# Designed miniproteins, single chains, continued (2), part 42

Each design is a single chain, and the fold is of that chain. pLDDT is the mean over its residues in the fold that is shown.

## One batch from the design tools (miniprotein)

Design m5530
Fold by ESMFold2-Fast:
Structure m5530 (fold): chain A 91 residues (1-91)
Amino acid sequence: MLSREQALAVIEATARAVRELLAPHAAARGDLETAAALEARAEAALAAARAGDLAAASAALRAGAPHIQRAVSLMSDAEREAFAERVAALA
């Protein structure tokens, strides 16, 4: 099982990848609403994770989940692999 610190690190890595990869991808596709939602939820998750608030960080990512699913469904296999590798490298 992940420790609390490992869970926070995974959430921070995921939130950074969402902000740096998924939000720009959605914007490039013309889905500015999804891009803005991903950016806002990732910022909230990063702030909570850096404060050590696992519950708030998890809640922020969970609120972003429908937007993450939409953005990921529009990604190529190579883009999805790059996203997964970035999350893993930061955890």
Scores: mean pLDDT 78

Design m5531
Fold by ESMFold2-Fast:
Structure m5531 (fold): chain A 67 residues (1-67)
Amino acid sequence: GPEMAEKAAKLGSERARELARVLGLTDEQIEKASDIGAKEGERYAKQGLTPEEAALRGAVDGVRAVL
């Protein structure tokens, strides 16, 4: 439901931010990775992934987009 997509977006944003920080990326890269992580996390959840799986894939997509 919509609540699962919202949860995936929030977790994707948070996980992307944490991963980008651990990798020592710039503030601008961290913000962009977080935004992409939220959008991709929501997208994966709408495709039927669990919020946790959607968030993890979204976070990886977000970080990869700014490398």
Scores: mean pLDDT 89

Design m5532
Fold by ESMFold2-Fast:
Structure m5532 (fold): chain A 85 residues (1-85)
Amino acid sequence: IARLVVAILVVVGLLALTAGLFASVGHDFLLLWSTSVAWYFHVLTAAIIVSMAVIAFLTWRGRYGLAGVLAVVLILLLLVVVFLL
């Protein structure tokens, strides 16, 4: 349980960092529905953020094992993407 809480805090931290990176372009993020330039980039980013929120929600509902596994997978995926750029 404590280990999963720490993992969730890490996920929240990554979510905050990701949100911070896009804060300067928040208005552009809101336009992804009508944006044809790099729309797939915005869609992918939005999907990742939503996934992190779902993981936090699952933890709040008491599904710690599932939330922990999904959090680790998402963190590894984000690290690979950031490393490759």
Scores: mean pLDDT 58

Design m5533
Fold by ESMFold2-Fast:
Structure m5533 (fold): chain A 83 residues (1-83)
Amino acid sequence: MFSEEEIELLIRQAEELAEEAEELTERVRAGEMSPQEAISKAVGMEIVAAAARSTGTEEAEEAAERLLEATRKLLEAVDEALA
């Protein structure tokens, strides 16, 4: 299982990536980022969210849920850009 330090790192990474996903969503909608680049970033974010959820801690699960919500909005912006 993950150490306390590893769990704290995953929580911080998930929180930082959630903020990045929100910024990327804006950039995709503005036409400043390619859908392909956004999809590649979203895949990496989903992997981090899965790792955070795997720790079984409430704080990490909450951070993962926030990241998955931000990633979902990013992928919605990608779908809109490709329509």
Scores: mean pLDDT 83

Design m5534
Fold by ESMFold2-Fast:
Structure m5534 (fold): chain A 89 residues (1-89)
Amino acid sequence: MAALRERMEAANEAWKEGTAEAYQLVYRVAQEVAAELRKQIEENAPSQEELDAALAKLDAEEAAVRALLIAELQTRLGIPRAEAEAILA
């Protein structure tokens, strides 16, 4: 809990720098947060239908975050999509 909060604060600070390394950190922290949310959904969903719906929503949100980071890398660093995708791999 505390370590993840410190990681999130570091990612928020790094976001302001707009460097490739900073965006890598932001993406890693986003993946860590998504993993914790997925675990909470799996442990707390009262039905299979609600579980499937919640996981689908989380997957869509993860895809949206990745797309935003790729777009920011392209805009801020002036790099093509393939290079932005490689930075986040």
Scores: mean pLDDT 77

Design m5535
Fold by ESMFold2-Fast:
Structure m5535 (fold): chain A 83 residues (1-83)
Amino acid sequence: MAEDYKRMAEGARKLMEEEVERLERLGASEEAIELVRRVGELVVEAFEAAAEGDFEKAKELLEEARRLAEENEEAVEEAEKLV
């Protein structure tokens, strides 16, 4: 099981890198690219914590990633209302 979480962390890092590359090709803003990197790093750290048996830390990191994604989604919605 711990080995599975290590593989998940590696997979999450690869998916993050692929998404960053895709966003760069589409001409996404630096802010959007940095957001994907930050969320991805939190997910990677969560799986690494789970691999070490620290499931409480993993849960906290995943909650932080979700909060960060939601907070930025709300900021985008507010900006769209003003433009």
Scores: mean pLDDT 74

Design m5536
Fold by ESMFold2-Fast:
Structure m5536 (fold): chain A 71 residues (1-71)
Amino acid sequence: AQAYFSRGVAYDELGQLELAIQDYQEALKLQPDFVEARRALESAIEDLKLVDPNNPAVLKAQQFLQQLEQK
């Protein structure tokens, strides 16, 4: 979980939001209670929505996050 989160942070810092979102999702799949990864995912989704609101990664990540919050 930590390794995916750390790589996601690196992608986020480089502005590679789609790759950051993918890594944050992988971290949360391994550890659903990973608060930092959830917050990072939420922020990356909002940033990507501002750049490309129709990007399929946005909808997929939002659906994933909603599934986690129902638990």
Scores: mean pLDDT 78

Design m5537
Fold by ESMFold2-Fast:
Structure m5537 (fold): chain A 85 residues (1-85)
Amino acid sequence: KEQELAVKTVAAAILTVGYTLELPDEEARQALIDEVRAGLKALDAGNYPEAAKHFRRAAELAESLGPQYQPVADAFREVADALEK
Protein backbone atom coordinates (compact mmCIF):
# COMPACT_ATOMS: atom_id res chain seq x y z
CA LYS A 1 0.00 0.00 0.00
CA GLU A 2 2.81 2.44 0.88
CA GLN A 3 4.59 1.53 -2.37
CA GLU A 4 1.28 1.93 -4.24
CA LEU A 5 0.73 5.39 -2.74
CA ALA A 6 4.31 6.42 -3.59
CA VAL A 7 3.90 5.28 -7.21
CA LYS A 8 0.55 7.08 -7.48
CA THR A 9 2.09 10.27 -6.09
CA VAL A 10 4.96 10.07 -8.58
CA ALA A 11 2.49 9.48 -11.42
CA ALA A 12 0.46 12.54 -10.36
CA ALA A 13 3.62 14.67 -10.17
CA ILE A 14 4.70 13.48 -13.63
CA LEU A 15 1.23 14.28 -15.01
CA THR A 16 1.49 17.79 -13.57
CA VAL A 17 4.93 18.33 -15.12
CA GLY A 18 3.76 16.95 -18.47
CA TYR A 19 0.63 19.09 -18.45
CA THR A 20 2.53 22.31 -17.71
CA LEU A 21 4.91 21.75 -20.63
CA GLU A 22 4.15 23.61 -23.86
CA LEU A 23 2.40 20.97 -25.94
CA PRO A 24 2.18 21.51 -29.73
CA ASP A 25 -1.59 21.03 -29.91
CA GLU A 26 -4.67 20.33 -27.79
CA GLU A 27 -5.35 16.92 -29.39
CA ALA A 28 -1.89 15.60 -28.42
CA ARG A 29 -2.30 17.06 -24.92
CA GLN A 30 -5.74 15.46 -24.53
CA ALA A 31 -4.47 12.05 -25.68
CA LEU A 32 -1.66 12.13 -23.10
CA ILE A 33 -4.06 13.22 -20.32
CA ASP A 34 -6.57 10.49 -21.25
CA GLU A 35 -3.92 7.74 -20.96
CA VAL A 36 -2.68 9.05 -17.60
CA ARG A 37 -6.26 9.27 -16.32
CA ALA A 38 -6.90 5.67 -17.41
CA GLY A 39 -3.70 4.57 -15.68
CA LEU A 40 -4.65 6.32 -12.44
CA LYS A 41 -8.16 4.80 -12.57
CA ALA A 42 -6.68 1.31 -13.02
CA LEU A 43 -4.26 1.97 -10.15
CA ASP A 44 -7.17 2.99 -7.89
CA ALA A 45 -8.87 -0.31 -8.81
CA GLY A 46 -5.72 -2.26 -7.86
CA ASN A 47 -5.22 -3.36 -11.47
CA TYR A 48 -1.47 -2.78 -11.66
CA PRO A 49 -0.92 -4.51 -15.06
CA GLU A 50 -3.61 -2.32 -16.67
CA ALA A 51 -2.23 0.81 -14.97
CA ALA A 52 1.28 -0.04 -16.22
CA LYS A 53 -0.07 -0.48 -19.77
CA HIS A 54 -1.67 2.97 -19.75
CA PHE A 55 1.40 4.69 -18.27
CA ARG A 56 3.58 2.95 -20.88
CA ARG A 57 1.26 4.26 -23.61
CA ALA A 58 1.49 7.75 -22.05
CA ALA A 59 5.28 7.47 -22.29
CA GLU A 60 4.99 6.57 -25.99
CA LEU A 61 2.71 9.56 -26.60
CA ALA A 62 5.08 11.93 -24.77
CA GLU A 63 8.02 10.58 -26.80
CA SER A 64 6.09 11.13 -30.05
CA LEU A 65 5.68 14.84 -29.17
CA GLY A 66 9.41 15.41 -29.57
CA PRO A 67 12.81 15.01 -27.90
CA GLN A 68 12.00 17.79 -25.41
CA TYR A 69 9.39 15.44 -23.88
CA GLN A 70 11.81 12.51 -23.48
CA PRO A 71 12.19 13.09 -19.67
CA VAL A 72 8.40 12.83 -19.29
CA ALA A 73 8.36 9.64 -21.39
CA ASP A 74 11.21 8.15 -19.32
CA ALA A 75 9.39 8.97 -16.07
CA PHE A 76 6.16 7.28 -17.20
CA ARG A 77 8.13 4.18 -18.28
CA GLU A 78 9.76 4.00 -14.85
CA VAL A 79 6.32 4.15 -13.16
CA ALA A 80 5.00 1.42 -15.50
CA ASP A 81 8.02 -0.78 -14.75
CA ALA A 82 7.46 -0.36 -10.99
CA LEU A 83 3.79 -1.35 -11.33
CA GLU A 84 4.74 -4.56 -13.21
CA LYS A 85 7.00 -5.79 -10.39
Scores: mean pLDDT 70

Design m5538
Fold by ESMFold2-Fast:
Structure m5538 (fold): chain A 82 residues (1-82)
Amino acid sequence: MQAGVGIKLKTAPGKEAAAKKTVESLKSAPGVLDLSAVADTTANTVYAGVIAEDRAAAQAVVDAIKKEVKEATAIEATITDL
């Protein structure tokens, strides 16, 4: 059963583009069917949406983002079964 992931990353000012690029690099990760990200430089936030093959793949992407996006000061993620 596929899973959707909504992600909100707070970044330091001026780090939004770098954070977005790191998130987008995960589009090719195992179990990822689709991934999009948008940087909001005014709010110092990156928003991302992921469609994963299953909940385990969705959780793996969230864990990878928490590990790899060092510019993130806070990360909120919601996983929903589709």
Scores: mean pLDDT 83

Design m5539
Fold by ESMFold2-Fast:
Structure m5539 (fold): chain A 89 residues (1-89)
Amino acid sequence: SLQEEVDAGVADIVRAIGNLALEKGDFDGAIKLYEKALELATPETRPEVLLNLGIAYEKKGDKEKAIEYFEEAVRLGHPEAEPRLEKLR
């Protein structure tokens, strides 16, 4: 639907802004943006947002949350999530 296409596009933009926050060291800002992207994510984009949440929590030092998000990203088939999860275990 048009709404699903709009939501997918907004999710991609919000995720990109989250990536900029992450690069600047604003981990809390990145997390909030990725959480918003996750609300708008399609099944195809959701694994990427979950990977980004895992990375943000890892950089913040929240290993438990990082593991949870990486495990969910692995479950949904993101190829970069498993190597990151193994590094934390």
Scores: mean pLDDT 84

Design m5540
Fold by ESMFold2-Fast:
Structure m5540 (fold): chain A 55 residues (1-55)
Amino acid sequence: DSARASRLIAELAREHGLPNTDAARQALNRVQSALLAGEMSEEEARARLAEVAAA
């Protein structure tokens, strides 16, 4: 469900206040791609984005 995955990623990025850096944007895109492909769970995506926000 690509629409739900994209919406979740956007909401998590906003909630965590991700830094506006190339590294953060690349990490966000990788997580979104993996989630859309079904290679990553929503829980794993949340954890990955939390790590990006902390970096």
Scores: mean pLDDT 72

Design m5541
Fold by ESMFold2-Fast:
Structure m5541 (fold): chain A 90 residues (1-90)
Amino acid sequence: KEKIEKIKKAVEELYRLARDALAAGASPMARNILLTGKALEFIKENKDDPEAVEKIEKIAQEISRATSPAELDAVYEKFKKEIEKEEEKL
């Protein structure tokens, strides 16, 4: 469950950061810098777990591609459902 909790935290924090940046009208460059920095923090924390690192990288990439609140919400809901499905297996 530790892996799922770490991935869930990464999804929630990256989503919130991206949402706040979009709401503030941040440029694509500024959003990319913020999201990359936060993703690298999670990657460093999980460097001994390649599966968690891969999942966090995928989440960060999908979130950084979102150019509107609707796209961002769709990406967040997708990963939230994936995490909920993994939690149900425990």
Scores: mean pLDDT 78

Design m5542
Fold by ESMFold2-Fast:
Formats: C-alpha cells, sequence, structure tokens
Structure m5542 (fold): chain A 62 residues (1-62)
C-alpha cells in the first residue's frame, strides 16, 4: 500500500520529466523515450526495495 503509493508517485514524476523535456529540449525521439522507459522499468524493482528498507529503518528510528 505505502510502497504502491511510492511507485505511482515515481511513475508520475518520470512522466512529467519526460513531458517537460519534450517542451524545453525539443521532442525526444520515440526510440530514446522507449529506452528511458525500459531502463526505468528495469531499475524500478531495485529502487522499490531500497525504499522498503528506508521505511523499515525509519520505523526503528522513530
Amino acid sequence: SEEEKEIERLKRIIEEDIERGKKTKMSLSPEAEKRIREGVAESLPRMIEGIKRAIEESKKRK
């Protein structure tokens, strides 16, 4: 639940960053956009595990 919220938040941030990049740096090629999305999708599970660990540590430290 908390992890799911964090995942959704990260997805939104990534989508907003891509959209901003299209407006300010000209349009990204479809290939570049796909590579970015795939790279994030591959790293996302590892990032989520890191977030879970941080949450558990914060619980112990108040």
Scores: mean pLDDT 67

Design m5543
Fold by ESMFold2-Fast:
Structure m5543 (fold): chain A 87 residues (1-87)
Amino acid sequence: FLDENGKITFENFRKFLLLRTDPNKRLPSDEEIDELFKLLDKDGDGTLDMEEYQELAKLLDEADKDGDGYIDYDEFLEMLEILKKRS
């Protein structure tokens, strides 16, 4: 899910996040996904670098309380709160 420069675009980020989301639960809205993306995109260039992506991957693993490899909507909101508190 990297672009030609080895960066993750918003569209590829959204696809990756949705692949990690429980399909039987409520999905985050595009606005909520955009908010998460902006909190991770510290450079404000509209893409995530490898360091920012690794931070996301760690947050997803921590949010997966059920250990099933997917996060639900409540776990997604918890990730947003963690990032907002660090910002």
Scores: mean pLDDT 74

Design m5544
Fold by ESMFold2-Fast:
Structure m5544 (fold): chain A 86 residues (1-86)
Amino acid sequence: MNVVVVLKNATEEQKEAAIELAEGLRKAGYDVTVEVKGDTVTVTIKDANVGAVLAALGLGVQAELQGAKLTVTVEGDTITYTVDGN
């Protein structure tokens, strides 16, 4: 199962948290890519297990607690957590 986290209108703290999550998962042996484009951060985790799915959800929930809106979408084998700061 694939997990995609999209942070839109991300704060610097949210960008740092996303990069830290991605580096931690990569060190744990996951296939993780991070793309930063302006205020949008996209983290893609391929072949994610339950632990990686929950870690990504935790990042999304943390951002929502900071005032962002979390939307969860499931399409095929991919779970997408979209976090929007507005």
Scores: mean pLDDT 78

Design m5545
Fold by ESMFold2-Fast:
Structure m5545 (fold): chain A 55 residues (1-55)
Amino acid sequence: SPLDEFIDKTVEEIKGKSLEERFKILVKAYDELLKTVSEDEAALAIQRTAERIQA
């Protein structure tokens, strides 16, 4: 899905970045998602992104 593709791209952008840069990327990603999906869907997508980074 477009949402899964967005999550995969965001995970790739975050890998190897500093904590400060990761935070900025996640904030930008959340703002971008809010333009196209509900707040609940955006929050879930960011949660899934964070889980993939931690794994």
Scores: mean pLDDT 81

Design m5546
Fold by ESMFold2-Fast:
Structure m5546 (fold): chain A 63 residues (1-63)
Amino acid sequence: DIPLVREAARRAGLSDEAIERLIKAVKLNPNATEEQLRAALLSVVTPEQADRFLAAYRELKAK
């Protein structure tokens, strides 16, 4: 869910460029695993930011 990914990225403090790159990756593979999303982020953000994104994404998805 693209709105969920975008919200998780905002909570992790990602730049607009990193968010748009992540959204493009999700559009190309809507069934991407959390690890695949993390790998796409690691080309533009720190591991700490990527881990914050996954934590926020898991919290939002658990509803």
Scores: mean pLDDT 77

Design m5547
Fold by ESMFold2-Fast:
Structure m5547 (fold): chain A 57 residues (1-57)
Amino acid sequence: VITKEGFQTSDLSDTIAKAKGEIVKVINPTEFYVKVPENALDTIKNSFPVDKVEEVV
């Protein structure tokens, strides 16, 4: 997950927790890996702080 400029991992932590996901690794303040259920992926993609989501198989 890559956030928009000015937003950080903490801006999404509540959304990820509500989606029953977890932050696996923080690469930098705006880029981090998360593990979420498939049905929660669209919710995270559509969150205002999110710029891009890349799925890792």
Scores: mean pLDDT 62

Design m5548
Fold by ESMFold2-Fast:
Structure m5548 (fold): chain A 58 residues (1-58)
Amino acid sequence: ELEELKQKLAEIRAKIAKLDATLASGDLSPEQEQKVLDERLELRLEAGKVKAEIETLE
């Protein structure tokens, strides 16, 4: 379970990194940029929950 949570956290961080790269490209419309920012926020919240669960188990 702990290893599964660590892998899930790594996957979420990888997704955030891809969104950061998309934002850095500068090719987005304002609407597309907002959507990416919203997705990034949701992933960060999920990462925080997974990290808290890992800290509880360690």
Scores: mean pLDDT 81

Design m5549
Fold by ESMFold2-Fast:
Structure m5549 (fold): chain A 98 residues (1-98)
Amino acid sequence: DAEKKKEELLELLLEIVEELAGLSEEEREELREKLKNAKSITEALKIAVEFLSEKLGWSEIAAYILLLERLARRLFPDLNSVEALLKLLDLINELDKK
């Protein structure tokens, strides 16, 4: 279950980066590989933040906030923004425990 939730979250993260930046086929493959090789969801978020910052010239904090907001919305569409974000942070902490 945790493995499947982790994989689903990483795929959603990749989709969000593609929507925000537009990715070539090569960029998509490279990012997918880096995300799958991440030791934790927190590390995967850091990889995605660095990618968006480099490609779009965004600050890392702006990229991080947008990624969290989009992930929370995708995973918990029936919750308000604050509740969705808190639930996402709980999920990340739980998945990163192992």
Scores: mean pLDDT 82

Design m5550
Fold by ESMFold2-Fast:
Structure m5550 (fold): chain A 63 residues (1-63)
Amino acid sequence: TESGTYRLVGSKPAVGSDGTIYEPGTVLELEDVVFHEDGNVTARDVATGQRILAAASNLERIG
């Protein structure tokens, strides 16, 4: 697992486990980042404690 600052890139939002929608362009501090074989990423948003699901192609590490 890894942690860092990530930006949502592309046109698709990410979704939190509580149904929160993270818009493209959102910058997130993420922990427990796991890149899955199917091209999905699971992580925890440090600010909210929510687990998020995103496409790996829509997530860029910036820090």
Scores: mean pLDDT 80

Design m5551
Fold by ESMFold2-Fast:
Structure m5551 (fold): chain A 61 residues (1-61)
Amino acid sequence: MEGLGKEVQELIYRLKKEGYSDEEIAKKVAEFLRSKGVNVTEEQVKAALDLYKEEGIEVKP
């Protein structure tokens, strides 16, 4: 669980650095998680990212 979370944080950081929108980041993260066997939708990932912004989650992989 922790290892996958770190990979997700690294992916978000990389995509943000490359200038992708939050919607594009959510889509790519959802695709990544599905490739790892996690059944999530883009909408669910975007909702989680929006909550994390409010909670001030640090993205430092």
Scores: mean pLDDT 70

Design m5552
Fold by ESMFold2-Fast:
Structure m5552 (fold): chain A 88 residues (1-88)
Amino acid sequence: MELAREAERLARRALELAREALRLASEAGNREALNLAIAAALRAIGALFLAELALETGDEELGREALRDARAALELAEEALRLAREAL
C-alpha cells in the first residue's frame, strides 16, 4: 500500500499549502486565489479519505485514485499560493 501512504503524505502537504494560501488570499483580497485554495483543501480532504479507505481495504485501485487526487490537490494549492503571493 505504498501508493496510499504516498497519497496521504501529499494530501497532508496540499492541506498545509492550501491553509497558507487561504490566509494570504484573504489578506490580499484575491478571490481567485481564495477559490483555488478552497478547491485544493476539498480535493486534499477527499484524497485523504480515499487513502485511508485504501489502507483499510488493501485496494490498490483506491490507492492509485487517492494518489491522483492528492497530486491534483497539491498542484491547486501551489497555484493558489502563487496567486495569493502575487496579489500582495
Scores: mean pLDDT 87

Design m5553
Fold by ESMFold2-Fast:
Structure m5553 (fold): chain A 60 residues (1-60)
Amino acid sequence: MKEEELKAQVQKEIDDYLNRLKEEFGLTDEEYQKLRELMKNDPEKAKEFIKSIREKKKNQ
């Protein structure tokens, strides 16, 4: 079932990315869930949101 394998790979990449953000910026469970949903439904907005978090860190 190659399509299911591809979906699992995408999910893994999302989880890995979110785990890195959680460790670096101390994301709450709610923020983690919201980003996960954005990564699935609107990856462009998720990317912008992540960028905003990184910029916030740099400003400090």
Scores: mean pLDDT 73

Design m5554
Fold by ESMFold2-Fast:
Structure m5554 (fold): chain A 61 residues (1-61)
Amino acid sequence: RGEELLAEGRPEEAIEPFRERIARDPTDWRAWLYLGVALRAVGREEEADVYFAKARALDPT
């Protein structure tokens, strides 16, 4: 799964699985968070910041 790919140091491969999770459930704040982490790891920091902001907005905390 995407989280396993991130743990294995394979963030580029994790991007698509997390996008699929968001497509199925746009309120899955963890999917937005993990996609942000993957994007930052591949050097797409500006895009990652947008996804982190979305994850924080959806976080029930």
Scores: mean pLDDT 80

Design m5555
Fold by ESMFold2-Fast:
Structure m5555 (fold): chain A 118 residues (1-118)
Amino acid sequence: DAAAANRARLAALQERVRELIERFRELAETAPDPAVAEEARRLARALEEGARVEADPVDAPRQVVEVRLEADGELVVEGRGEGPSPGEALLQALEEMVRRVEERLEELERRRREVEER
């Protein structure tokens, strides 16, 4: 059912976030570039603190949810979702946020490799 599917999607997102935190922590410890290490620490901290959620009224025919990932009050990554239910909109917003965080990790890992190739 929809509730079971939504729980499975949430569990998958929680596991992806856990993996991202571990990878950012490893990058923060191993990166030779202090700027890469600091950005990795910042992203790990933001993920550990969790996202802020903003949602439109439940009575709207389409639900819109925005999630913001912040570190020390500064926006790091955001995601937006839209759907017929608050749960679907929230999951879409979280999925977009996690995807953007994964893109940030790939960029930092690329920058680390470029320094190592010198």
Scores: mean pLDDT 79

Design m5556
Fold by ESMFold2-Fast:
Structure m5556 (fold): chain A 76 residues (1-76)
Amino acid sequence: SMKELQEKILKLLKERGSWMSPEQIMKELKLPKSSKKKVIEALEELEKEGKIVSFTDEKGVKYYMTKEQYEEANAP
């Protein structure tokens, strides 16, 4: 289900503690390339819920991190 995918992604991001692209998330979760759209939809929903944040690099690759870890890294 989408909720199970969201929970797996969130857990992975918490465990890694670093910025991850959708492709890196798919590789770590051993998901097929056909899952890319579902992974992106899950990431967009998690970001909408305020659980993760995103950053797009100069090459157009989008990366995600938990909001909590981002705020800790950017605390004054």
Scores: mean pLDDT 84

Design m5557
Fold by ESMFold2-Fast:
Structure m5557 (fold): chain A 55 residues (1-55)
Amino acid sequence: SKEEFYERLKEALEAADLSDEEAVDALILRLAMEGLQQGIPAEEIEEVIKEALEE
């Protein structure tokens, strides 16, 4: 679900070095692909990523 994807992304970002832009981009891409494969719409994936990165 969108909420489950958000929690997954937040946990991964909390464990990541946010100053490493390349690593963060790769992480976001991998999780976004996983979310899309789970049937979450691309627009919702993008919204969740924006919300997670605003913190």
Scores: mean pLDDT 77

Design m5558
Fold by ESMFold2-Fast:
Structure m5558 (fold): chain A 58 residues (1-58)
Amino acid sequence: FRRRHQRLQQARILLEERGASLSVADVAFGLGFNSQSNFSKAYKAQFGVSPSQTRKRA
């Protein structure tokens, strides 16, 4: 129930709009996550898809 879901929502928007030009690591570190792995786990838990899958859709 941490407000971390707001950062994950921002990450999803960035990956959908800029996913072709931004790496998953760039988005993760840009939003204050300490590793791409932690970001990917949180993102997958929140949205049911990985950041890489969202980026692929972009």
Scores: mean pLDDT 73

Design m5559
Fold by ESMFold2-Fast:
Structure m5559 (fold): chain A 85 residues (1-85)
Amino acid sequence: MKEEIEKIVEEAIEKVREITERAAEEARRLGNEEAARRIEELGRETIEKLKKLKEEESVEEVKRKAAALVTATAIEAIGILLDAE
């Protein structure tokens, strides 16, 4: 059970890194370094929240919370990019 939770969290962290790294790169291509830094900060904060899920005992709760955090991060990153240009 604990091992399954760790795998879910690690996979979610990888997805957040992929989303925010790509979005930050796009922000820089648009010439907006401030947007890139905001996206990088968002990723860092989300990864910290995901790491705390390793303390949960319910696989179902971890899956739900991890999916919500990944989805919220993607939406916020898109919002930052739309504000960039």
Scores: mean pLDDT 84

Design m5560
Fold by ESMFold2-Fast:
Structure m5560 (fold): chain A 81 residues (1-81)
Amino acid sequence: ALEEARRLLEEAREAAEELRAARADPTNGAGYAGAAIRLIGSGLSAVMYASRLGEELGREASAAATEALRAAGLTGEALPL
């Protein structure tokens, strides 16, 4: 029953890689913004879902969400969730 949460975490990780690639190409601003929004949404959804299922998955989801926010260029702080 945790498959959907893990799938969201995997998608967030893939989106983070896409965002890192998009950051290297400043001519693709629309693609960068789209990837960032998708990454943040997937990461936060995974964290919220995992918090209902238990601590171990919650820790993994929190790490993924923190990486997603960092990859999106939200400079400043890795917030504990």
Scores: mean pLDDT 62

Design m5561
Fold by ESMFold2-Fast:
Structure m5561 (fold): chain A 110 residues (1-110)
Amino acid sequence: AVISLQGTSADGAVRYTLAFPAEVKVGEPLPISLTATNTGSTAVTVSAKLYVDGKEVASGTKTVAPGETRILAHAEVTLKEAGVYTVTGVATDSAGNTVTLTADVTVLAA
């Protein structure tokens, strides 16, 4: 199963999706992606960071044209200990809006 969290900038111009597997095994790659869609009429520059338990695992800055969807940041994370980890995506756009999306991934013993 995949976790897919959505959020929208306060001005409604940018829709964000944070996506990752709900469960992975110890030593298995955990793919995490933060994607932006610009639903407004003006190009927007977005800076994004991805965190696992507060540790930065990826960052990116992209200009997203009107109607465009772009991957802002992507990480492949390998976790060595079973447990529940918090995945956080933070996006800040050129209009000054910040969106934070957070959910947990479960890491199972092999």
Scores: mean pLDDT 90

Design m5562
Fold by ESMFold2-Fast:
Structure m5562 (fold): chain A 50 residues (1-50)
Amino acid sequence: PSDKALNTVAKLYGIDTSGLSQEEIVEQLTKVMGPDTLNRIRVTERLIIG
């Protein structure tokens, strides 16, 4: 997923993304959203990018 999608989803879950890599953001999102994290991020990406 793009940085834009990752940051958008992370903010929805109250995750501070400052200083985190994309991989670290995905790991934190997986802890709060579960194993469907990538699918949920992809849906968000389609909403914010087109």
Scores: mean pLDDT 72

Design m5563
Fold by ESMFold2-Fast:
Structure m5563 (fold): chain A 75 residues (1-75)
Amino acid sequence: MTALEYLEKAIEAIKKGDIETALEYLGKASKLVYEQKLPEEEKIMQLLKAAALALLEGDYEKAIEYLRKAKELLE
């Protein structure tokens, strides 16, 4: 699976209220982004970190927004 596919699964998990699964997929996406040294890696990683913090704070709308922005940078 690609980092993009993991972020899509994370967003789906958030919409279903499965925050533990969302954090797992976010972690898998972060690992791939870091290992692949993609363009805008630092910006993508900051967005993924912000999304994780938003999930832990219960701000699911903001978390989805950050993940969508990260997906746009991966496309």
Scores: mean pLDDT 83

Design m5564
Fold by ESMFold2-Fast:
Structure m5564 (fold): chain A 67 residues (1-67)
Amino acid sequence: AAELGEEGAEYLEKAREAGAKVGVEASTAAAEAAATLGDPEEARKAALEAGASEEAAEYAGKAAEAA
């Protein structure tokens, strides 16, 4: 996440917050998917595969778009 811009960082934080409602590990997975993949579709898929909520996966995708 160190290279995400301001907008990407905001979406990453929202993914963490959304994931926290269903589990901290899912939140972290969603945030990391957004940071490392750089592709919104792959970020969403990775987050969902890791057990993140649909809301967290959506924010992970937006973070990847903004990166």
Scores: mean pLDDT 66

Design m5565
Fold by ESMFold2-Fast:
Structure m5565 (fold): chain A 66 residues (1-66)
Amino acid sequence: ATIRVRVSDDPTSFTAAALVGMGTEGATATADGPNTIRVEVSEDEAALKKALERLNAVPGAEATVV
């Protein structure tokens, strides 16, 4: 499953979202623009939900499934 993360212009928000994405078990985080991160997660529903909750907990980040 693919999660799109939009982050504010604050560099600390981008760094925090990228670290959460990279730290998510079984996930791959890739920059998809200056304020956008793409996170690929396994098709496990529990893993997807956990990744969404963690990414949305980052200040200035908005995570959506695409």
Scores: mean pLDDT 77

Design m5566
Fold by ESMFold2-Fast:
Structure m5566 (fold): chain A 62 residues (1-62)
Amino acid sequence: SAMERKRKAQQLREESKKLREESDRARAEALKNSGNADVLKRYGELSGKAEELAKKAEALEK
């Protein structure tokens, strides 16, 4: 149903927001430690996951 899709989309957006906040924190850390490959990897993984969830949320609401 439309209500179920909207609820799921909202849940995915909320999770995406949390991952973006984690990603922003990792990015700030990477700027201080530009040579730290682990921090750069974490930033990439978190931002990628956040974008994936946001994309899924948009697909559910169209």
Scores: mean pLDDT 80

